Designed miniproteins, single chains, continued (4). Designs and how they scored, part 93

Each design is a single chain, and the fold is of that chain. pLDDT is the mean over its residues in the fold that is shown.

## One batch from the design tools (miniprotein)

Design m15224
Fold by ESMFold2-Fast:
Structure m15224 (fold): chain A 72 residues (1-72)
Amino acid sequence: MSEEVKRAITVFKALDKDGDGVITLAELRAYLESLGINPTDEEIEYALRLLDLDGDGVITLEELLEWAGLKM
């Protein structure tokens, strides 16, 4: 596992206060900003639509890593 993936998992766990393996849109934005990514509102909405297939406003770690290009 790469150092970037390990870091992403660590940050995700810090944002996932409930320990349920999901984060909100606001937490996704904060996470991306912590990685030095400055996403537009449109890019965040687009990512949410790709990642949040259930439409409940939560995103899983696996979906986030795939979107960020951190999957093998």
Scores: mean pLDDT 66

Design m15225
Fold by ESMFold2-Fast:
Structure m15225 (fold): chain A 66 residues (1-66)
Amino acid sequence: MVEEARKRGEEEVEAALKETGARARKLVEEGASRDEVYDTAVRGNQAVAELRARREEEVRRLEEEL
């Protein structure tokens, strides 16, 4: 169970990182402003950090309940 939660969390974080990078790259390719690219990267990084923290908390909770 703990291992499954950890794997799920890692997959979600990795997917979020790839999505953030893909969005920023697509904006550059479409000629978006530097401010739009920067804002997208900042928002994406904040979302990834929040997701990572939530996944880490879930794993910690499961380990404590064992």
Scores: mean pLDDT 77

Design m15226
Fold by ESMFold2-Fast:
Structure m15226 (fold): chain A 68 residues (1-68)
Amino acid sequence: MEKIEKAIEELQRQIDAFKKMGPEYEEDIRELQETLEKVKNAKSPEEVDKIMLEEAQRRAERLRAELA
């Protein structure tokens, strides 16, 4: 599925970016790696969209918590 390949590429980019930023992002890297495995096991493009949406929402929640 093209959608799985694209999602894997996007998640890998985020993992690489956090690795460059430092050890305080180890939890973010771990969670992105978990999301990557979920995407690899997805059975449909809709499942990939759901997984990626959940990841984006989790990042948005972390940003809101940091600002609060």
Scores: mean pLDDT 78

Design m15227
Fold by ESMFold2-Fast:
Structure m15227 (fold): chain A 73 residues (1-73)
Amino acid sequence: MVLDAERVRQAIEDALRRLEAERPAVGEVVSHTVEVVGPDGTRFRLTTTGRAVRNPETGEVEVELVDTALSPL
């Protein structure tokens, strides 16, 4: 399986930002799923799972990465 690591990284970061925008409660585990297309046209489902945490320095709620799952479609 060949998938652009940079594209996957950007998709994960985008998912975490979207999850943060929904302002989950501290301690809540949230997930976002997106389709990623590989260079050969193969479609993958990328699920990004994060946990809401409070940044002690800023007081803002952030979503930290817990896990990622990649499966072919």
Scores: mean pLDDT 77

Design m15228
Fold by ESMFold2-Fast:
Structure m15228 (fold): chain A 97 residues (1-97)
Amino acid sequence: EEVRRLAYELLRRLSEIFEEVYSKITDPEVKKAFETGVAKVFTALWFAANDPSLTPEEVLELARYWLDKLVDELAKYDPQLAKWFRERVDAELERLA
């Protein structure tokens, strides 16, 4: 139950950050790439919520893995926005650890 609760809390908090990033992207191609990356993060966390073998630490590590990939992809288009996004994500993950 703790893992499920953590995964859904992460989904909720990350959704708020993702919405803010979306509002700062002006390029339609960048928006589409970001939406694809966000979908991968959501899919990973949704599966994690339903995996009873995972620990809370492993859920946070899984989130960091997919978020790092999303940040790296965003950095190819907008390095400053990617840096802001990474800082916001790191702060949120640290809060939940």
Scores: mean pLDDT 81

Design m15229
Fold by ESMFold2-Fast:
Structure m15229 (fold): chain A 91 residues (1-91)
Amino acid sequence: MKATIKVEVEVLEDGKVKITVTLEFESGEKKEFELVTEGADSVAGLYELLKKAVEEAKKKGATELELETSDKDAQETVERLLEEVKKEVDS
């Protein structure tokens, strides 16, 4: 089964960052994970949400994960974090 992980990052007032990770299954089921962090903690927050999304996908029997992000500058960071999370969850 294929699952799509969609990442949205929004910079808020006071330098806070809102991170939304949406997990979408081929069945049409969706799960959304959201966190607001300080800008300096945004990478750690994203890692935490990606880990939750990957664990939920694995519980649902997803064997393939596809990444979507609206921010090309963040895409490389998100891809690296997702690969790290996949290795940790599969360990």
Scores: mean pLDDT 79

Design m15230
Fold by ESMFold2-Fast:
Structure m15230 (fold): chain A 71 residues (1-71)
Amino acid sequence: SPDLVREAGRALAAGKVEEAAEILNRAYKEHPDDPLVEGALRYFATHHPRGDEVLAALSPEVRERARALAA
C-alpha cells in the first residue's frame, strides 16, 4: 500500500527503524495475503536505500516473506 510504505517510511526518516518494522509486522500479521502488504515488503526489500535495516528488524516470518518477494 502507498499508505503503508509512507507510514513505515516516515518512521524510518525519523530514525525509528524498529517502529517502521513493527508497522510492517502488524500489517503482515493482520493481512498476510494482501497484495498491498506484499508490495510494501517488496519495496523495502528491493528499492529503499535503508531497506536492509528495516528487514533486519522484522520478525523472522515477515523477513523471510520479504526476502522471498525480493528474489
Scores: mean pLDDT 82

Design m15231
Fold by ESMFold2-Fast:
Structure m15231 (fold): chain A 70 residues (1-70)
Amino acid sequence: MKEEILKALEEAKKSKDLRERIDNLTKVYKLAVEMGDKELQKLALKAFSALNRDDEEELNKVIEEIKKLL
């Protein structure tokens, strides 16, 4: 599961396609739910919120926070 989350985060960060970025963040959130990790769920939602605001700086900060938890 950790490797799947890391791959999804990398795709969300590097993809130029908004749909693929959303799909990868959604995958992170779903995996966090399966793991029962409430902090990871919260951070995934924050990343999704940043992407919806077109806030790349905040998105990158949240992605780095998620990586530190893994």
Scores: mean pLDDT 82

Design m15232
Fold by ESMFold2-Fast:
Structure m15232 (fold): chain A 79 residues (1-79)
Amino acid sequence: IEEMVELAIKLLEAGYAGDLEKAAEYADKLASFPRELLLAFLAEVQRLVRERAAELEAMNEEEQLEAGKEIVREAGERL
């Protein structure tokens, strides 16, 4: 779970930076996790994003990236 969280954070950072090669590498590593665990993690991420939707819409891109990292960490803690 901790490794999955760290990979998801790295994927967000690479995506924000426009580094498609690194983003693809981290996405492939995430895809190697058990499907059930990955789906549960993504469901928690989506739930937290919905709870913070109004805040996220008011944020700039840098603030959204930092909030996204917080959401990813919290989702991992709830698994």
Scores: mean pLDDT 78

Design m15233
Fold by ESMFold2-Fast:
Structure m15233 (fold): chain A 75 residues (1-75)
Amino acid sequence: SEAEKEGREKLERAREALKGLKEAYEAGKISKEEFEKGVENLLGQLKKLKEAYPHLSEEIDELEKEVKEFKAKVS
């Protein structure tokens, strides 16, 4: 369905956003504060995505865990 396609596309964009945040932070292109803001925004997006697309909840939970684990390493 269109909703299933939309959910998958949003999840992939979220994965790309995390990758971009990690790479930018590791390359010194963004500050720790900018990184933390990006993480908080991404976590908010994942919460909304899980509510809208519960059939993706397992994959979203795995990505949320990865986001939180990377944040813990930086913090």
Scores: mean pLDDT 84

Design m15234
Fold by ESMFold2-Fast:
Structure m15234 (fold): chain A 80 residues (1-80)
Amino acid sequence: SLDALQDRLLALVEKIAADPSSAVDLWPEVLSILHEIVKLNPSKAQRDALIAALRAQGGFGEKAAAYLDMLMAGREIRER
């Protein structure tokens, strides 16, 4: 479900924020979850809420939010 993916994503980003060295192991899973979230086509409200929550996690959260925004923009272009 979207909620389960969001919870897992935020937990992984929080772990990376606490220990940046874990990014080498955990970042590929973050990217995988972001692709899965995009496939579920979240509403603008759901996307905006997730982006805000990710940005609150600092540098790695901002990177995850930027990647999600890029993937969603790519999806919107392909739907035209």
Scores: mean pLDDT 82

Design m15235
Fold by ESMFold2-Fast:
Structure m15235 (fold): chain A 81 residues (1-81)
Amino acid sequence: MRSVVALVYSRPSDSPELVEEQARTIRESSPDEVTVFRIYPSDTRDDVERKLEELRELAKTRMDAIDEGMVEDALRRVDAA
């Protein structure tokens, strides 16, 4: 069984309905069990680092696959914002 963890970036203009729709689309488009961690524009670097730590602990517990490229991109986006 493949489990994957997805990091999704939200924009300040994204509505709660759009956020929910995006999460639903990601889950429905994958045959694997997908856990979605969302990065909001209001998240500080500390918030993002906490979410990444939670993601790593969840992956460790569930043997989920982590896309390290997405993790690196998330930190880069926070640093650029």
Scores: mean pLDDT 62

Design m15236
Fold by ESMFold2-Fast:
Structure m15236 (fold): chain A 72 residues (1-72)
Amino acid sequence: LSPEILEEADEAMGRIGLSVAKKYLDKTEPKDLPSLISLTDKVYEILRDRDPKAAEEAKKVREEAEKKLKES
């Protein structure tokens, strides 16, 4: 595992995960919200050190998903 390859892979995976989370935020059924929250947690951990702005967006998606889960 090369550090250079891992950093590039982490950034790509984080960006893909964020895009998926945003896309499914309004389409996810209450029973599947815990999986969406888990995805946003993983995306936040990946992007926190690389892209603080994208990490902030992931955090917002997580908060909205958590709010929907609590309301359901």
Scores: mean pLDDT 79

Design m15237
Fold by ESMFold2-Fast:
Structure m15237 (fold): chain A 93 residues (1-93)
Amino acid sequence: SKIEEKLIEAFKKLYDEIKRLAEKNLTPQEYAEFKRKLDEFYEKVIQAIKEKNYDEVIKILNEMIEWAKKHGLKEIVDLLERFKMYVEKLKEE
């Protein structure tokens, strides 16, 4: 479906931007730990999108937002919240 393809491409771009911001703002050790958790979230989100389970996508995004908040990564929080709004809008259409 075009919706799943758009969501996967948008999330891939988001993932790359999150990695860039985290690498800039974290120490190498903190970044390595952060990236491991981010990669786990990435796989779960992509799988949920492929399954058309948008409620699960939103749930995982909320977990990612709380995790980013704990690390003080405000720009990453804002990016994740914007992506969540995009998913919620597509789910309603």
Scores: mean pLDDT 85

Design m15238
Fold by ESMFold2-Fast:
Structure m15238 (fold): chain A 95 residues (1-95)
Amino acid sequence: SGREGAIAETVLSLLVAGFIFELEVLYKKGKKYPQERLDADIADIVDALTRVKELDPERANRLKQRIIELLEEFKKKYPQYKDAIDRVIAAIEAV
């Protein structure tokens, strides 16, 4: 795990945190997750996770599990966003 691996993990963590923050903002506004934004957020998360995997496959596997667990918990808290969260989980599992 070099410096590049740590930076890639930080980028991934910020993207996942941004997705969760957006869910909370949309929830407070009573809005759905916009399709184009969800597609862009998924692409960014997949790219970041792929970068972690290229640098450190074991780190990627650990982060993948932790992120899926986190998203499953948020799916319980925000059941109205189940479909959006399930799409992110499926995309992460495919990496």
Scores: mean pLDDT 89

Design m15239
Fold by ESMFold2-Fast:
Structure m15239 (fold): chain A 69 residues (1-69)
Amino acid sequence: MSLEELLEELLKKHNGDLRKAALELREMGYSVDEIAELLSRRYGIPLPVARLIARGASTREALAVLLAR
């Protein structure tokens, strides 16, 4: 299973919660940078925002950083 396929499965498991999916990927041994790059490529999320989500920030916290500058 690719990392992208695994992310999609975890998103279904967590009802679209990117934070919970990213935390489970980290528990499986994936790095914050690998998860952030995947989120950026798959969903077009700016890399700094994707890194916040990968570290366990909520979508609201990540959006606040995006809106700040």
Scores: mean pLDDT 75

Design m15240
Fold by ESMFold2-Fast:
Structure m15240 (fold): chain A 86 residues (1-86)
Amino acid sequence: SLEQFKEELEQVIARVRELVAAGTPEALATAQAAADQLAGLLDFMKANREVLLKTHSEEEVEELLRLLEEAVREIKALVDAARAAA
């Protein structure tokens, strides 16, 4: 569901915040990998938009993609700020 997807994105963002707060090279590498994975998921979903439209309305697909785009932007900003501080 869209609600469950929002909760899962919030959990990923919270985990990235923990990793950047830890500030170790290993934690920052893990945070970067999470950012890359989420960005890859966004690209995959955008490329397969027509498949999503078979089971979701156009409005639901736009909202799903927007939530994912916002999460990717937030996570990338967190990782970039942490790397700049290291």
Scores: mean pLDDT 85

Design m15241
Fold by ESMFold2-Fast:
Structure m15241 (fold): chain A 85 residues (1-85)
Amino acid sequence: SETRRLVARYELSEKLGLSPEIADRVLEGIEAGKLRVKTLGDGNKYPADLELTSVKTGEKFVIKKSDTPEEREEKARKALEAAGL
């Protein structure tokens, strides 16, 4: 549902510290089955460490809570690029 998508986008923005634009693109990639997301460590704390995996290439991108906002955005963009998005 649209409400579930909006909540998932909010959670990605909060968990990853991503901009809403990049969070939307990551969510679209997950919904399309082109990206996989795995929470690393304590997923109940924000920001959390997350692993993004390109389904096509198998490349993994770990977004850490210790990453800068710029590093998080870059890793998310690289994951999208590797997924063909």
Scores: mean pLDDT 74

Design m15242
Fold by ESMFold2-Fast:
Structure m15242 (fold): chain A 70 residues (1-70)
Amino acid sequence: SKLELILEFGLEWLEEFKKAGIDLNKLFPDGRNPNKKVTIKEKLIEGLRTIMDSEGVSEEEKEELIKKLE
């Protein structure tokens, strides 16, 4: 299914970042709010949310998939 492919992609992407020595918990300024900081992992999850929204995935299914990435 599309959700299974998105989950597999997200898990592989996170694993490759870890193998590359990228700190997924490193904080960066959120471009929408300079007083808010977000992690690389949060930025990746936001990207996946955008993809799921474009594919018409329900809010409940999005949250379930995101929990599996955490």
Scores: mean pLDDT 76

Design m15243
Fold by ESMFold2-Fast:
Structure m15243 (fold): chain A 80 residues (1-80)
Amino acid sequence: SEEERLKANQILLRFSRELVDAMDAATSLDELRQRIDEIRKKAREEMEKAGLSPELIAEFMERFDIVAENYLRLFEAERA
């Protein structure tokens, strides 16, 4: 539904901001991976709590993982 997709987008945007904060705060690649894992868990839990369908959760968690992977690559490049 449109309402369900709007909720998913709002959750994804909020946790994308947390990914930026994690990247800025992390002092090592390992620390960034740990922070991302924590954010990923919270994002999934928030989507489940919001009553999103398993298909939508899978779709938006895939989008989250793409963003997170890009931040890991960027962090590695900046710290190399």
Scores: mean pLDDT 85

Design m15244
Fold by ESMFold2-Fast:
Structure m15244 (fold): chain A 83 residues (1-83)
Amino acid sequence: LNQQTLDTLVQLADQLPAVSYQPTAAQQAAVNAAVDGVQALVKVGLFALEATDGNVPLAVALIKSWLADPDQLRLDIEALNSV
């Protein structure tokens, strides 16, 4: 999934109309879990771009590092929050 696709999805989400569908509790729980996962991935991508001042190759290298070792992402987040 490339950055242009992620940016497009974020823009389209902002353009979605209010929906009147009434989900079941099970459907709502499943959607919430999927949305949380997607939001987490988007935040990781945006954080990588912010940390590299928009340097896409460095941002991609960071994302690959974090996917190979999720503890590194946890430490990087903790370092940011300790400021």
Scores: mean pLDDT 66

Design m15245
Fold by ESMFold2-Fast:
Structure m15245 (fold): chain A 90 residues (1-90)
Amino acid sequence: MEELKREFVRLSVEAARLLSTDPERAEELQERMAEVGKKLAELMSPEELAEVLLEATRAALRVAVEQGLLSEEEAEAALAELEARLAAHV
């Protein structure tokens, strides 16, 4: 499970980074994030999963902004998009 959480964070970082430069690939990575998220959902409670999804996204966005891979505005948009997707799905 630890490895799966790490993979989810990594995919989130890569998707956020590519969102402005290569939207097509970013969408592909977001689909992979959803797949990993489903596997995490089978191993965790829904509440724990929601916390992991938000924490992983925040962590990924923080790293991406700190490394200059994307702007704060791009990071905020990516976080909002994930929250919207989770709300629409649930």
Scores: mean pLDDT 73

Design m15246
Fold by ESMFold2-Fast:
Structure m15246 (fold): chain A 85 residues (1-85)
Amino acid sequence: DSQQYIDLGIELIRQGRYQDAIRYFQQAIQIDPNDSRAWLNLGVAYYHQQRYQQSLYYVQQALQIDPNNGLARALLGNVRQQLQQ
C-alpha cells in the first residue's frame, strides 16, 4: 500500500529525518509511480537537505502527473530561486 509509505515518510519529515523519509517515498513510487504525492514529498525532503537539483527533478515529476498542484508549483518557484544564487 503506497499510502502507508507516504504517511510514514511525512511523519519522518516532521521529525527532520529527511534521508529516512526519502527511502519511504521511493518505496511509494515503486508501488504507484503515478501518485504525485510521493514525487512531491521527495522534492520537499531534498529541498530541506539543500539538495536543490534533486528537489527540482522530483517536483517536476510531480507536476507532470498533477500540473495544477499548488504546493508543487510553490516548491518549484522556491527551488528555482535557490538555484539562481
Scores: mean pLDDT 90

Design m15247
Fold by ESMFold2-Fast:
Structure m15247 (fold): chain A 85 residues (1-85)
Amino acid sequence: MKYEVVVTVTLSKPTTNLPTVTITFSDGTSYTKTAEKLTDTEFVATFTIPASLADLDYTVTVTLAAADADLSYTVDTPGVSPLEL
């Protein structure tokens, strides 16, 4: 069985630059993705994770482009969900 983590990043101002999102699990396992643009201020990164990580806590790190380094952002991540394929 596979699991999914969805991270939504909302920026204080519109940008055309894509943020980079890293999730790090409590065992030290990390995944990094360039987020996809949903709106001018909202970006999403979707991670597929193995069942072995599904019960672990994770932290989210967002890296903005240098041009956007002065922007504030909020992160929404509802946790790990099962992915049926």
Scores: mean pLDDT 81

Design m15248
Fold by ESMFold2-Fast:
Structure m15248 (fold): chain A 60 residues (1-60)
Amino acid sequence: MPSREQLEAEIAGLEQAIADLRAKLAEAQADPSTSESKIAALYAAIGILESAKAWLESLL
């Protein structure tokens, strides 16, 4: 069983990764040269990380 400290550290890491991906998504959406597949991949990545974060939070 991971410690509370380890879970909190992983959650913090996921929050930072989600924030970074959201910033990249905003930049990609503002750039008309960005492909639809790139935008879709960023949305998918954010969704996966948010699901992982929710699962880790359920272990606290």
Scores: mean pLDDT 83

Design m15249
Fold by ESMFold2-Fast:
Structure m15249 (fold): chain A 90 residues (1-90)
Amino acid sequence: LEDYVVVRFEGRLDAATVPALEAEFEAAVASGKPVVLAVGDVEYMDEAGRELLRRMMADPATVKVVVTGGEKREEVIEMAREAGKPVVVS
């Protein structure tokens, strides 16, 4: 969608995967468009992953979080609510 940039991630959100996701998010923010975080089935999250997710959710460019399930679904929903972002659960 031209009016939005979607940043999608799933699986493991840890120190090994954070750099790639961070670069994708920075590119999305640099576009100047509203950013939608599409969170898939996140099975594992360490402190580096949680820190990046908090930063992505707190960023003014992030307008919405879409959660499509997963073992960490409730934790992701809670983090989005603390950041004051709208959450859509699919």
Scores: mean pLDDT 83

Design m15250
Fold by ESMFold2-Fast:
Structure m15250 (fold): chain A 68 residues (1-68)
Amino acid sequence: MLERIVKAAEAAIKYAESVLKSPTATKRMLEAVIKNLERLIESAREFGAPDEVIEKLRETIEKIKEKL
């Protein structure tokens, strides 16, 4: 379970970075990415993922909020 959550977090972060680099990213797309990352933080905390993984998810959310 933990390994799956870490992999999901890594994939979600890569997707978020891709959306951030897109000149056509809509506010709705950015908001959807934030919601997905927030849910991953909840799951990561529940299953005891390393603080580094949780922190990277939070940092990614903040980068998206800066673009909004």
Scores: mean pLDDT 81

Design m15251
Fold by ESMFold2-Fast:
Structure m15251 (fold): chain A 70 residues (1-70)
Amino acid sequence: DGDVLFQQGRLQDAISVYQQAIQHDPNDWRSWYNLGQVLQRLGRLDQARVYYQRAIDLNPNYEDARRNLS
């Protein structure tokens, strides 16, 4: 579970799990959003913005992803 790994601070493991989730279901906007959060925590802000944008594209009403692009 990527969320558990992220909460435990296992950021690289969380990335791998979320990437697998996206490969299985590329319309899973939550996995795109969560991957953005992990990348933001790692200081990879440009990559985080791309993933937040994907989450917004899939679910435009999810304001938390939009807010994190600011």
Scores: mean pLDDT 78

Design m15252
Fold by ESMFold2-Fast:
Structure m15252 (fold): chain A 60 residues (1-60)
Amino acid sequence: MENIKKKIEEIEKEIKTLEAQRDVYDRLAAQGDFDADVESGILDIQIGVLKIELERLKKK
């Protein structure tokens, strides 16, 4: 068992959760909610950071 494998699984789950949250804010932003547009942008940055971390962990 690898500790890294558990971290990869946790990050993948977190990315899916954040993507679902982003989809909610994207729908609100499409309706003219400026605050939702900002939140969607923040979530995109967080997802990007987690994807970089995933790539780093998978590279080994």
Scores: mean pLDDT 81

Design m15253
Fold by ESMFold2-Fast:
Structure m15253 (fold): chain A 60 residues (1-60)
Amino acid sequence: SASKIEAVVLAALAEAEEILGPLSQEERARLEKIARDVALANPDASVAELAREAVRRFLE
């Protein structure tokens, strides 16, 4: 659902900013894309699990 995807994006952004500090517009856009892709590929996983995976991939 759209609301679940939005929740994953917001959770991933919050977690990444806690680790790295404020993200640039380009970094934010990249993480949002990763978070959406992860959420769409794994509809049955929790928001927390998907956000964690998105941040993990972003930091690689």
Scores: mean pLDDT 86

Design m15254
Fold by ESMFold2-Fast:
Structure m15254 (fold): chain A 81 residues (1-81)
Amino acid sequence: MRREVIGQGLGLINGGRTLRRQALDLGDQRTARLADEAIRLARRGLELARRGDLEGARRLVREARDLYRRALSRLNDFLSS
């Protein structure tokens, strides 16, 4: 549903911003760039959802989520190194 996609997109933007800040504080520029890309895709997904393109929105939000998970995993690896 549209409401669920919007909620997921907003969550990814907020989570991505927190992750980006943490990565930058630690000097992990690569994780920060991945977080920025996740935020960018989530914002595009929300824009498509507002325009009524729910299929496009779901695709971009899914891509943003996958990229966010990769960024989170990378940050954990960086902290373990």
Scores: mean pLDDT 85

Design m15255
Fold by ESMFold2-Fast:
Structure m15255 (fold): chain A 100 residues (1-100)
Amino acid sequence: SSLGRFIQGYNDLYLSLKKMKEVDPEKASELEKRLEDLLLGISDAIVNGDTDRARELLEEFKSLGEEIVKYANEIDPEIGEKARKGLETIIRTLELQIQL
């Protein structure tokens, strides 16, 4: 299901951030905070029907996602691949939700 795929992507992303915390807890915590703030902002914009704001925040989320993937790949390419797949799943789900 679409919900199941979203949950899996979310889990894979956060598991990757947890692994990154074992290497650089300060950097990983900074990235996690930025990620949580953006996801909360996107959720709020969607609930309030602010499509333009949701799209703007999604672009910021995509940029942050690229930073997370790049950093994860520098630590461990396997962790980076899981982060990439998780982020792509979340992005596709959010894009669909914003378009509705």
Scores: mean pLDDT 84

Design m15256
Fold by ESMFold2-Fast:
Structure m15256 (fold): chain A 61 residues (1-61)
Amino acid sequence: GPEPSAEEGERNAKIVKFTNELIKAKSDEERQKIVEKAKEAGFTDEEIQALIRAADLLREM
């Protein structure tokens, strides 16, 4: 199994949180608010784009 890591656990929790918020976002303005929070949490623009894509795909399921 994967190596246990407190840093990885916290990061994964933030990924889940932001992905869920992005799934709930119904407009670009709402998405931008979540993007701002993710940037403050230390996510890069590339990582944030990945979260947006994941949320969009999950929302269509």
Scores: mean pLDDT 76

Design m15257
Fold by ESMFold2-Fast:
Structure m15257 (fold): chain A 96 residues (1-96)
Amino acid sequence: SAATRRWAAQSAAGHAENTELAEKALKDIEKKGYKKVYVILYDDSPEARERAKQAEEEAKKKGYFPIVLTAAPDPEVMAKLQELVKKGGKAEVFAD
């Protein structure tokens, strides 16, 4: 998909930072037992950033734990996020 291609294209820029953020989120999910996650990826355009912020706030209000990324994390970490999404979470990409 276009979303998958965009995640891959951003992996070199901010990869380490987004991997660390995703790993911290996974640890918090395990520690607190969050059942629903919302993975949000945005490409840092002002419009995408605004939509991502709105999605994050809506996710919190609806009982989702938001994971906000600007680039794809390590494939192993990404696979763990995808499994959580399959278990009743959501994923969305915001791009201009």
Scores: mean pLDDT 76

Design m15258
Fold by ESMFold2-Fast:
Structure m15258 (fold): chain A 107 residues (1-107)
Amino acid sequence: AKLTFSPRFTEDEKRALERLQADLEKLLDIKLPEFVFDIQHMKPDAFRLAVKDLRHDDGEVIAHAFLPGQTPRAPPGTLVLSPKTSKRLTNDSRRLRVAAHELTHSF
């Protein structure tokens, strides 16, 4: 599957996520859907509206992957981070860990 990244991802983070995807596809003998990683691409109000049916507080939602059939505010396989949380995780290995965790939910 093809990963698409927002401009806020570093080249090292992109390579790590692409390798993780390839390793997971090989290990599980499946192909993951295409993903769009959208760090701080949504305004706070749009993010709250997108997750309102899943979580009622954006402070509790640090990241979300949109699966087929969920609230159709983003394409299936879009990963978004809360604008507040994304800013805190910028340049931190926790951002890569959060993105990797959400990626595994998209089987």
Scores: mean pLDDT 51

Design m15259
Fold by ESMFold2-Fast:
Structure m15259 (fold): chain A 61 residues (1-61)
Amino acid sequence: DAAAARAAAERQAAAKRFEEETGVKLKVTAEAVGPDQVRITIEALGVKEEMVAPVSSVTSA
């Protein structure tokens, strides 16, 4: 629940910092996996990371 959503938000913030610090563009995709949650996949330089976050945080794509 809240703990999982918070962990996902922290991971997303870390990925954004990585992009700002290193200049490496991250590829982010989202897929619905729950009633109000999406699975976010972040890919950069052959590294792939997956997390779950609330729909409201990713619906701008």
Scores: mean pLDDT 64

